# Designed miniproteins, single chains, continued (3), part 26

Each design is a single chain, and the fold is of that chain. pLDDT is the mean over its residues in the fold that is shown.

## One batch from the design tools (miniprotein)

Design m8939
Fold by ESMFold2-Fast:
Structure m8939 (fold): chain A 71 residues (1-71)
Amino acid sequence: SAVEEAIELLKKALKLPGVTEKAKLLLSKAIYYLKKKRLEEAIKLLKEALKLTSNPEAKKLIEEAIKLLEA
């Protein structure tokens, strides 16, 4: 499912360097909301995490996850 694919992308982003502790917390919270089928809350947290992430590879993974969830 799109939700399961998004969660896997976010787990990959969490393993990358250049993701702040605050961004990691937001990503983990977003994964929790995705498991609870709270898509709107998860997307808001992902957009906030994206603003706090400087690593280009991590940004791409988060952006891809958002696209999957908004489709």
Scores: mean pLDDT 85

Design m8940
Fold by ESMFold2-Fast:
Structure m8940 (fold): chain A 118 residues (1-118)
Amino acid sequence: MELLEKGRDYARAGDYEEAVRYFEEAIKKGDEPDAETLNDLGRAYLELGDYEKAIEYYEKAIKLKGEADAEMYNNLGRAYLEAGDYEKAIEYYKKALELAPEFEEAKENLKKAEEKLK
C-alpha cells in the first residue's frame, strides 16, 4: 500500500510523527507489516520518546524475522535504556556486539548503561 511507502519516506526524512501516522493507518487498513516496517515503527517511537511502544514493535520485528541483526538489538537496548531498564539495555547491547564486535555506537551505549547501573 502507498501508505507504507509514505511512512518509510517520512522515517527516512526524520519526520517520525508522520511516519508513525502513515504506518499505523496502513496497518489499520489491512496492510500486514513486515519485520522491516515493525523495526521502522520501533525506531520512530524511540525517537518520539514512546519507549514502551518502541520496545513492543522491536520485539514484534525480531519475532517475525526469527532473528535480530546488531542494529535491531542496539535500538532495543536504547529503548530499554531510555525506559530506565538498565539491565535489559546491557543485555541487548551485548547481543548487538556479539553480532557486530566493531559496532561503535553499541560499545558507547553499553558503557553508558553500565555507568547508570552504578
Scores: mean pLDDT 84

Design m8941
Fold by ESMFold2-Fast:
Structure m8941 (fold): chain A 58 residues (1-58)
Amino acid sequence: GGPEAERAGEAATEGAARLGGLDEETARKSAMNGAQAAVDMGLRGEEAARAAAQLSAT
């Protein structure tokens, strides 16, 4: 993905792990799904990262 999706994915991985108590592997997969959803909504940078973390955990 692009740099925004990459950054959102990494932030979402940490966010999902903290919010959902997920294993690293599960958090990573959830983060990728959340990052793609956030980017698909047209979010960028920190907004995308925050939304990706929220979507991955909920």
Scores: mean pLDDT 64

Design m8942
Fold by ESMFold2-Fast:
Structure m8942 (fold): chain A 64 residues (1-64)
Amino acid sequence: SELEELLDELVRALREGDEERAKELIKELMEKYGLSKEEILELLAERGLSPYQLERAKKLIESL
C-alpha cells in the first residue's frame, strides 16, 4: 500500500540520519492519512527501529 511505502521511506530516512526527509515524510503521513504523532511513533516501533532511532523520531515528531 501507499501508506506502507511512506513508512518504509520514513524508516530509511531515520536510519540514514536524513532529518529533513524524515520531517517531510512525517508531515505527509499526518496530512494525507490523518495520523497523529503518537500513531506514527507506534507504527515506527512496530517496524523494528532501534531505541536510538525511535528516540530520534520522537524528537523530530515533537518538533512538528
Scores: mean pLDDT 83

Design m8943
Fold by ESMFold2-Fast:
Structure m8943 (fold): chain A 61 residues (1-61)
Amino acid sequence: MDARLDEIRSRLTPTERRVYDAEVRLQDDRTATIEDIAREAGVSPETASRALRRIAEMVSA
C-alpha cells in the first residue's frame, strides 16, 4: 500500500492529478516526453511541466 502517493494524489488539483495519472501510465515508456505526458493528460506542455515539478516537490517534502 502506497498511502503517501494516494495522499499526494488527493492533494493535487484536477489538472495536476491528470498529469500525475498520465505520467504513471507512461512510466514504462522510456521515450515518453513531457509533451507526451501533456497530450495524455489533455493539457499544455507548460502546464504538465509545472504540475510535474509540484508533484516532485511534494514527494521530496
Scores: mean pLDDT 75

Design m8944
Fold by ESMFold2-Fast:
Structure m8944 (fold): chain A 68 residues (1-68)
Amino acid sequence: SKMVEEAEKLIEEGDKLYKQGKYHEAAIKYLEAAELLSKELGVDHPKAKEAFFNAVKALLEHILSILP
């Protein structure tokens, strides 16, 4: 579906941002992908869960990067 294709592109964008150390921007892309995958495939679908996990991981990296 178009929503799954859009989510896959968002994951690729998130991966590129994550590799650049842009963790906050990566987390946003992963969350957008997780939302699309949850709506299309269901919240318990492995792809949706993986996107949520990557978003949380990116957010934690961001928080650690801004701590004193």
Scores: mean pLDDT 87

Design m8945
Fold by ESMFold2-Fast:
Structure m8945 (fold): chain A 59 residues (1-59)
Amino acid sequence: MEEELDELEQKALDVAKKATPEQKERIGRILQEARKTPPGSEEYKKLVEEAKKLIDELK
């Protein structure tokens, strides 16, 4: 489960040069909240999916 967040953090760094400061801050906040959330919970899944959507928009 932690590996998924690490992968998302790496993808966020890869697209960072295409992102605005506001987009970077938003993705960072979502990933931090996911780290505080119990793995496999409904809230965790929502945060991971939101981060994936934001990262995909920057590809």
Scores: mean pLDDT 76

Design m8946
Fold by ESMFold2-Fast:
Structure m8946 (fold): chain A 51 residues (1-51)
Amino acid sequence: MDRIAQLREEIRRLREQLKTSGGVDGVALAVEITILERQLREEEKRLRELS
């Protein structure tokens, strides 16, 4: 539960950073966002299994 909220907040923060980033930094941020989105889906699945 708490982890999902943390992941959503981190993804939002990184997306905000991505708006002002370019080049290698922009690519790195996009990759991080993708990884966090995958983790968010995994955490959501885990919680759905519990209830």
Scores: mean pLDDT 79

Design m8947
Fold by ESMFold2-Fast:
Structure m8947 (fold): chain A 72 residues (1-72)
Amino acid sequence: DAAAAEAETHARGDRGLALSYTPANLLKHGIDLLKAGFGEDEVRFLVDRAVRAGALTPAQGAAIIAAAKAAA
C-alpha cells in the first residue's frame, strides 16, 4: 500500500519537525511568512500542523497567530 506508506513517512516527517517546533520558532516563522507576503491562512496552516503533532495546545496556537499578525 504505497499511499499508506507515503502517509506514514509524511507523519514521521511532521513528528520530526514537531520536535523542532517551539512557540518562539513558530512565532518567528509566522512573522517571516506574513512579512514575505503570505496570508494569515499560511500561518494558521503552520500552527495547526504543530498542534496536530502535539507540539502546542490549541490555545498556544491561537496566541501565536495573533502575536504574528500584531508583529508583522
Scores: mean pLDDT 70

Design m8948
Fold by ESMFold2-Fast:
Structure m8948 (fold): chain A 85 residues (1-85)
Amino acid sequence: MNEEIEEELEEAVKNESKEEVLEKLLEIIGELLGVPVEEVRERMERLKTEWGLPEEEALQALGALARGVSEEEVREWIAERKAKR
């Protein structure tokens, strides 16, 4: 898998504001899905609304789906996160 993408994410988290990190994550997810950033934002907002997720968890779910993780596995991960809280 692309170690370069993982390095860029790590640098973004350390050196950028929360808004800048969000924009960079949306761009990376868009590249992985082969869609424009605007469509990635729409998908994130849909996950926030339909699954009741905060922005951070919606981004993580979208990132997992972009990497080819199944919707079932992502839903199980969300359920585990909600149960732990």
Scores: mean pLDDT 71

Design m8949
Fold by ESMFold2-Fast:
Structure m8949 (fold): chain A 81 residues (1-81)
Amino acid sequence: AAVEAARAAAREAGKKAEEALKAGDAKKAIEYAEKAAEALKKAIDALAAEGKLSKEEAEEMKKKLDEVLEEDKKKIEEEVK
């Protein structure tokens, strides 16, 4: 339930980010990309709470997600210049 809800929120935010990018709105695309990453972090935390991930694995996945988000934000800014 919690993982499923978080994944659904991430998908919805991702769609909004894509729509904003197609509309040429880099700031809005970045905002929704950040919301998608936040939802994915909640899904990771929920998996750790269920015992499906260790705390260390969850922290590493969230760190990697933050690195990917920062890279995606730079690409969005460059694409919509």
Scores: mean pLDDT 79

Design m8950
Fold by ESMFold2-Fast:
Structure m8950 (fold): chain A 72 residues (1-72)
Amino acid sequence: SMAEKEKIERYKEIIRKRKKELEEKVKEHASKYKGATEEEGLKTIERVEEGALEAIERGDEAVFQGVENAEK
């Protein structure tokens, strides 16, 4: 349905915005420490976002709820 498509696109945008915020926090934290921690953190964020986007496209209600809770 169109409402379902609109919901999916909206949640994808929320996830992309959240990813950007988390990447900035990882970089800010890593600026106090050098090495693998920053790269590991960024890879974890990429993996989580990819999984969340895939689940949203499948209509996973648990992921929708998680995204809504994260925006509070």
Scores: mean pLDDT 66

Design m8951
Fold by ESMFold2-Fast:
Structure m8951 (fold): chain A 64 residues (1-64)
Amino acid sequence: SSEIKKLEEEIEELEKRIEEIDKKIKEALAAGDREKARELALEEAGLTMRLLLLKLKLEELKKE
């Protein structure tokens, strides 16, 4: 299904973005920039929620 493929591609892209943000959080913390680290952590939380919703949708599509 083209829908399944699109979801799998979006999931992979989001996972890569989360890894990139996690690296930036570590860099901000190392630099002592606590406010930037907090801002990045909130962005990561939003992407993680979106990832969970897409994974749930993918499971629903695979069930049928």
Scores: mean pLDDT 87

Design m8953
Fold by ESMFold2-Fast:
Structure m8953 (fold): chain A 78 residues (1-78)
Amino acid sequence: MEEEEKAKRLIDEAAKYLSNGDYEKAVKLFEKALEVAPEDSLIAINAYRLLAVAYEKMGDTEKAEEYRKKAIEASKKR
């Protein structure tokens, strides 16, 4: 329960950095959220989706595709 709440807080903070164009900080916070998020949770799926957006904005299309695939795979397990 506490881990899920921490993950949500990290995603909310990361999303603000993402919207402000601070993609590197957003990525760091999304990665931290994934460390504490429950396996294959909606929180983890959202973090994967937003990481894909952040990497795409940074021009890292390979990492963006990787995280999109991770989000799809996690969603299939639910």
Scores: mean pLDDT 81

Design m8954
Fold by ESMFold2-Fast:
Structure m8954 (fold): chain A 84 residues (1-84)
Amino acid sequence: SPLDVNEEGAKENPDDASAWLGLGNTYYNNGDLEKALEYYKKAIELDPDNLDALSNLATVELALGKEEEAKKYQEKLNEVKKKK
C-alpha cells in the first residue's frame, strides 16, 4: 500500500526530509491529520526551509482548528520564499 511504501522509505532514509514529507502526505490523504502533522514536523526538523512541508503544516494545523500554529507556519513559508 502507499502507507507501507512511504513508511519503508522513511525507515531506510531517516535523514531524508523528502521521505518524511511523503509519509506525511500519505497520512494526510488518509485523513490522519495528527500523524500527518508529526511526519511533516519531522521533515522540517531535517530541512527547516522545506516549502512543501511548511505549506502542508499550515494546512494541517488549520484543518485541526489551530489557527495561530497555521499562521506561524504560513509566516515561515513566506519568509523562506522571500529569501530565495
Scores: mean pLDDT 81

Design m8955
Fold by ESMFold2-Fast:
Structure m8955 (fold): chain A 97 residues (1-97)
Amino acid sequence: KKEELLKEIQEAIGEIIRIADEASKNLTPEQRIELTNKVIAHILRIIGSILDERYDDAIADAKALVETVLSYTTDPELKERIEEAGKRLIEAIEKLK
């Protein structure tokens, strides 16, 4: 069951990356670089925190990742998708506790 939770985390992060890529299509080159750097930083911290069993830190970075992607899109479909993917990610990390 821990393997199933790690799979769900992987799938949720993958979906967030896809949403961020879609959001980036409507950004300036400078905004695209900024979004990419922020997404990478949050994902690396989430993974590091999970490996260290610091699940509350991982949840905090997951929330920050969602807020970051939301701040770069006005598309209501992308907003709904990121909120749902973020919810799945946070719920899976909570169950690892």
Scores: mean pLDDT 89

Design m8956
Fold by ESMFold2-Fast:
Structure m8956 (fold): chain A 64 residues (1-64)
Amino acid sequence: SKEELRELLEELGKKYGVPEEVVERAFELFLQGKTTEGGVLLMLKGKVPVEEVQKVAELGEKIL
C-alpha cells in the first residue's frame, strides 16, 4: 500500500541519513510510476545501497 511504501522510505531515510526532502520526492516519484528516477535519487542524494532501492522499487510496482 502507499502507507507501507512511505513507512519503508522513512525507515531508509533514518537508517542511511537521507534528507526528508529527498525521501518525500522519491515517494512522489514512486507513486507516479517513475521508479527508475526515484531509485536514482535515493542512490545519488541518499547514498542508499542498490539492494535496498531494488526492494523499494519492487514494492512500488505492486502498488501500481
Scores: mean pLDDT 79

Design m8957
Fold by ESMFold2-Fast:
Structure m8957 (fold): chain A 109 residues (1-109)
Amino acid sequence: APPPVEILISGTLDAAGVVGDLRLEIEAPWEPSAEEREIAARTEAEARRYSALGDTAAASDVLLLGIHDIFTLYAERHNDAAAARLVAESAAVRAAAEAALAAHEAALA
């Protein structure tokens, strides 16, 4: 089996529940692809935006969607059947997160 990929989420939590210095980092035994880095960067930026608004639920949904997209690309890139199965098994969770985020964005419009 290929070596595992880890996604690390870090931040500082203040007394009001606002997350500062939110970071999403990919740990792999090889360099992440440009596409994986792009998804990580966009996910971090969008999650920080929602966290700054105090919308921790939307920030969590954004992080979940980004992580799922990174694992999908990893599964395809490495032809990893176990990672592909995990992605498939989590498809309902992804769909729920997409629906929740769309509702949050609609409420902000």
Scores: mean pLDDT 69

Design m8958
Fold by ESMFold2-Fast:
Structure m8958 (fold): chain A 83 residues (1-83)
Amino acid sequence: ALEALREAAREAAERSTDPEVRAAAERLVAAAEAYAAAPTPENLARLVAAAGELVEALVAAGEDEAAARIARALGDLVREAGW
């Protein structure tokens, strides 16, 4: 779940020419790395917030399918984390 979310974020950053999408994707990758190093409720909350920002940026850019992929990967991670 976490690696799928990180990979989807990296792919969005590489493929998008939208600076807001790239910035949000970079923040999500950083949040995912922080959560991997220390899986605390605080780091999970930051990860959820970063993923939400990327979903909003992708929707604003017209990338609805990419937004849905990020949302699904986040949902899988949150379920796996027991939240």
Scores: mean pLDDT 81

Design m8959
Fold by ESMFold2-Fast:
Structure m8959 (fold): chain A 80 residues (1-80)
Amino acid sequence: SHMDEELERLFEEAKRLLEQLKKAIEDPSVSKEEKVKILSEADRTLTEVLLKAAVNDDQESLERAFELGKELAELSDKLE
């Protein structure tokens, strides 16, 4: 369905942003402002996934999103 295609696109985007954030955190030439921007984009994307999965009562997508959310939280802690 169109919704399943949109959810998968959002998961791919979230994973890409998390990968970008991991690389940015390890790179001392990347400013804290740029790191926070990527973090904010990843958080926004995952929030959209969670809302869409919740509306559709999609437990599998909710669990998948929570796992990515844990990874985001761990990366966020490294920016303190």
Scores: mean pLDDT 85

Design m8960
Fold by ESMFold2-Fast:
Structure m8960 (fold): chain A 94 residues (1-94)
Amino acid sequence: NAMKKLEEERRKAEIDKRVAFLKEKYGLSDEQAEKIRTALENEDYDELVKILKELAEKSTPEQRKLLNIEIETYRAFRLMQEAIDKIIEEEKKK
């Protein structure tokens, strides 16, 4: 399905933009950028929160405020993921 291929390409482009933004704005190393990319591709929001917290500890107070917003966003995504997983599991029991 062409639509499924477009969605995958769109998701990859969104991840690339997010990683580039964080790398430029917060001065991420190539190693940190790759870890963030992998976590975003796998929707591993717990790992994203961990990486961003470590980055916040080394950041200016203003950067830390912005990173805390990112951290809370990924925590919200993790809660949404958990809720979706519970719905899927309940549907399997029907």
Scores: mean pLDDT 78

Design m8961
Fold by ESMFold2-Fast:
Structure m8961 (fold): chain A 55 residues (1-55)
Amino acid sequence: SDAELEAKLREALDLALAGKYDEARAVMEEIMREYGLSPDEVNRRLVEIYLERES
């Protein structure tokens, strides 16, 4: 679901911001596999979520 995808994207972003890059990468790879997103698509969505949090 879209809500589940958003939750996983937020998890990956939180892990990356905490410096847990290997765990963040694992969640991103799970997202790409389960939702059929490219690395560029995942990165774009993570940037969008980050910018929303800075507002």
Scores: mean pLDDT 84

Design m8962
Fold by ESMFold2-Fast:
Structure m8962 (fold): chain A 68 residues (1-68)
Amino acid sequence: MPSEDEITLGVVEIHVASIKTAVSHDPTPENLRKAIEELERLKEKYREGHPEALELIEEAIEELREKL
């Protein structure tokens, strides 16, 4: 059975993938900013005790910022 941290990472992976997929098909500056804001909220939620999830979120934020 996966650990609690592994389950959390899986949930975060799905959420991040959904945000990235949604914005990738309509990558306007407004949608990119909204996606980044949603990812920043996710980062704050998982800021303590979930380093792999934080890394994944930070990578997604950087990818979207590069498109602005």
Scores: mean pLDDT 78

Design m8963
Fold by ESMFold2-Fast:
Structure m8963 (fold): chain A 77 residues (1-77)
Amino acid sequence: MKASILDPESVVRALELLERAKPTDFSDEVIDAALVAIGLFTALASGQPLPQEVIDALEASPSPLAREWARKARAVA
């Protein structure tokens, strides 16, 4: 379970879903995506660097939210 939140594809998919989500959307997919985002925030706030493959996947995403998270991760590393 702990390793799955650092899977590059899952992280990018979660952030892309959150960027598309409506404020009142509380579906299971949106909740799961929010938990992934909280995990990323907690890791970066505690000074833990994200794997380079996750940063690369976020930077390659067309999502502005995913690219913003890539910038934050690079600043911690």
Scores: mean pLDDT 70

Design m8964
Fold by ESMFold2-Fast:
Structure m8964 (fold): chain A 66 residues (1-66)
Amino acid sequence: MTVVEARGLDAVGAAAVAITAIGHGEAKAKFVGDDSLVVEGDLDPAGAEAVKRTAEASGGTAEIRR
């Protein structure tokens, strides 16, 4: 199980992160605050990195946990 925590996102950034996660594996995205999103699931390493890069490209930050 992989967890990606993303912070500092606007609504468009949060949507992009969630869509990227769904495209790379069986994952669930959940808001944990107005600008923060947690993605949990069976993401491969490339999928976890894609989620992180999408959050960073949207002006946020992201951390990958395993």
Scores: mean pLDDT 75

Design m8965
Fold by ESMFold2-Fast:
Structure m8965 (fold): chain A 51 residues (1-51)
Amino acid sequence: DELLEEVRREVARRAEALAAGDEEAARRHQERLDGLLERLRAAGIPLGSGD
């Protein structure tokens, strides 16, 4: 759940940076997002599926 919260936070911040024309900030948030997505994939747990 913490990883999901971080993903949502980084997605939102990246969108804000892009809207503001701040490519450097957008790139940093994209790097963070890529790392978080890799961790979610490594967990191998489908989000929203039951046990």
Scores: mean pLDDT 75

Design m8966
Fold by ESMFold2-Fast:
Structure m8966 (fold): chain A 83 residues (1-83)
Amino acid sequence: MSEELLAEADAALAVIHAATLLRMVEQGKVLPKEELERDIKKLREWKARIAADPRVSPETKAGAMALIDEAIKALEEELKRLE
């Protein structure tokens, strides 16, 4: 029970983090290249954990993974723009 709640909470935090990064990119907030690369890596690792965690509901997984994928795409496009 507590482990399942923690897994759902971790997924919710991933969603909040991904949404925050998407909003920052949408608002034209300039992020350093190293920070973008770090955030992309963290989001990919987080997505893998959520996908593999049987305690996270299928609905939460679908929503979280979709939003994380959008965030990764936006950050990768921003990296290309900074080069």
Scores: mean pLDDT 83

Design m8967
Fold by ESMFold2-Fast:
Structure m8967 (fold): chain A 58 residues (1-58)
Amino acid sequence: SVSEKAKQIGAKNKAEQYKSEADELLRKAQEDPSNREEYVRKAQELIDKAKKYEEEAK
């Protein structure tokens, strides 16, 4: 239905947003090795959030 499609599209958009944010943090991890572990940890949290929204968008 239209409502289900709207929720799926919203979830897909959120998943893509979190993935983009995670990619940026992974870039920062390469740029700043001293803080790499922190950036990688934060990126992993965002990836986990993106996966939850991907399952909702299924």
Scores: mean pLDDT 82

Design m8968
Fold by ESMFold2-Fast:
Structure m8968 (fold): chain A 68 residues (1-68)
Amino acid sequence: SAEEHLQKGKELLEKGNYPEAARHYGLAIGLDPNNAEAWRLLGEALRKMGNTEAADAAYRKAQELDPE
């Protein structure tokens, strides 16, 4: 489920495995593209990897889905 991928991604992010965290967040988004939390967490993982442009795009998508 999307929640299972979010949970696994959070565990990987905590361990510093940013590429695998981003992969699991991507899988969560594939199952539920309107999950703003998944887009925010993807942005965080991408930022930690130094992919600033991709991180900004993910954060913008999260803001579109959950503005305020």
Scores: mean pLDDT 85

Design m8969
Fold by ESMFold2-Fast:
Structure m8969 (fold): chain A 86 residues (1-86)
Amino acid sequence: MKVVITYRNVTEEQIEEIKKLAEEYRKRGYKVELKIEGDTVTLTIEGVSVEQEAAEVLRAIGLELDGAKVEIKFEGDTTLIEVTFP
């Protein structure tokens, strides 16, 4: 299974927190890819089980979501999450 989280309207501080989150998942043995494009960050995590996917993905956001819009989609073996900060 694969999880793709797209963070939009991120601050530089939020980018650093997402980088820390990516390293945490790498340390747990997951394959993790991080792509930064301006104020948009895409985090890809491979090896997440379907049974824990929603909970792991909410933990994988790892940031304060106050005022953020969160959308979750399931496409086959891939979970797509978009987080848009105010």
Scores: mean pLDDT 72

Design m8970
Fold by ESMFold2-Fast:
Structure m8970 (fold): chain A 76 residues (1-76)
Amino acid sequence: LDKLSGEELIKLAKEYIEKGKEYREKGDYEKAIEELNKAIEIAEYGYKSGKISKEEYLEITTEAGVLVLEIAVERV
């Protein structure tokens, strides 16, 4: 992560969100949550390191966070 630009971090986080959606569609909720959490961690790193904006951070964490909550509710 240290060597990635803000643009690369955003792209990587979005790729993890897409992987999370794919695993959700396959019913692999554990892997879906793992990939979505990776997206959140990347966005948090990018924001804390000053590489991404607050708006970009909130967009990614909101999308991934909502998906995590939806999957968590579906599991119980």
Scores: mean pLDDT 83

Design m8971
Fold by ESMFold2-Fast:
Structure m8971 (fold): chain A 58 residues (1-58)
Amino acid sequence: MTAEEMLKIAKYLLENTDLTPEEVGKILKEANGDPEKLRQLLLEAGVPQEVVDEILKA
């Protein structure tokens, strides 16, 4: 996952979820560009499956 993709994901999460910028930053840092880890962390944070699928499709 590129830095550009991560930035795009961060913007989408802020617009479509109740996550704060700090929470989004922590999730992206922990995922460290791993799409599988990112999916797991987003679901654990309460992000809907449909939102996670849109993020990982892009």
Scores: mean pLDDT 79

Design m8972
Fold by ESMFold2-Fast:
Structure m8972 (fold): chain A 92 residues (1-92)
Amino acid sequence: SMHREEARRHILKALEAEAAGDLETAERHAEEALLHAARAAGASDEEIAAIRAALDALRAGDFEAARAAAEKARAALERAYRVLREIAEELE
């Protein structure tokens, strides 16, 4: 799917940025990879919004809000993780 291809592209960009010591750029690409992986795994718009809310809360240091948002998106995050893991294995 297009979202799976975009997740792979963002993983590669995150690795390039990490190798260059640009951790902020690496984190941005890692977040985009997660969102595209979730979409590739059939996440709804509500689940994507919950993942974005969790990421925003983590950046703000609001761990209570991050936990609540991540719990709402738990099933979508588990599916996204499987897609990301498969892509990582393909890159080895």
Scores: mean pLDDT 88

Design m8974
Fold by ESMFold2-Fast:
Structure m8974 (fold): chain A 54 residues (1-54)
Amino acid sequence: SELEQRVLDEIVRRGGEPLTVEQLAKELGITPEQVRAEIARLNERAGGDVLRVE
């Protein structure tokens, strides 16, 4: 899951600063739908809502 890693790396790089799905999508060159899907996967793996999105 390269997308999962890229999403996680971007969030970590920003030190937990508030990020919108739109900003992440633009930064990573993917759709907001894809960002939401990857965040949902990360939250599922972490056993809860670790990353909350709009």
Scores: mean pLDDT 70

Design m8975
Fold by ESMFold2-Fast:
Structure m8975 (fold): chain A 60 residues (1-60)
Amino acid sequence: MSEEAKEYYEKGKLALANGKLEEAVEYYEKALEIDPNFEEAKENLRFVYELLGEYEKAKE
């Protein structure tokens, strides 16, 4: 795994832990741009998208 992809993945996890969902999406997408087969980044990105869907519903 690329060190750069791992760095973005760690930043995404930190953003997610702090409730910064859109920022987490950006970091996971950057990790996947570097390593398209980064399975953990794909899984976490999908999870964040699900959370964003719930967030929009809660904003109603």
Scores: mean pLDDT 78

Design m8976
Fold by ESMFold2-Fast:
Structure m8976 (fold): chain A 77 residues (1-77)
Amino acid sequence: MDKEKAKEYLEKGKTLYRQGKYDEAIKNFEKAIELDPDYPEAYRYLGDVLWAQGRVEEAKKYDEKAKEIAKKLGIKP
């Protein structure tokens, strides 16, 4: 199921983010979003990595997207 694969990519991205491999983390979070576009955690972590890289405008966009999706699903962002 695409949702299960999205979760695998999210976990890989989180591991890469913890290792400071920001570009690789971004690719994995983008793949998670591609497989599950209604995955607020993936958007939130993508925003966190972009903020760490100083890409503030893109980071704000994805943080807001995460909040919108979480609101739609009835969960915390």
Scores: mean pLDDT 82

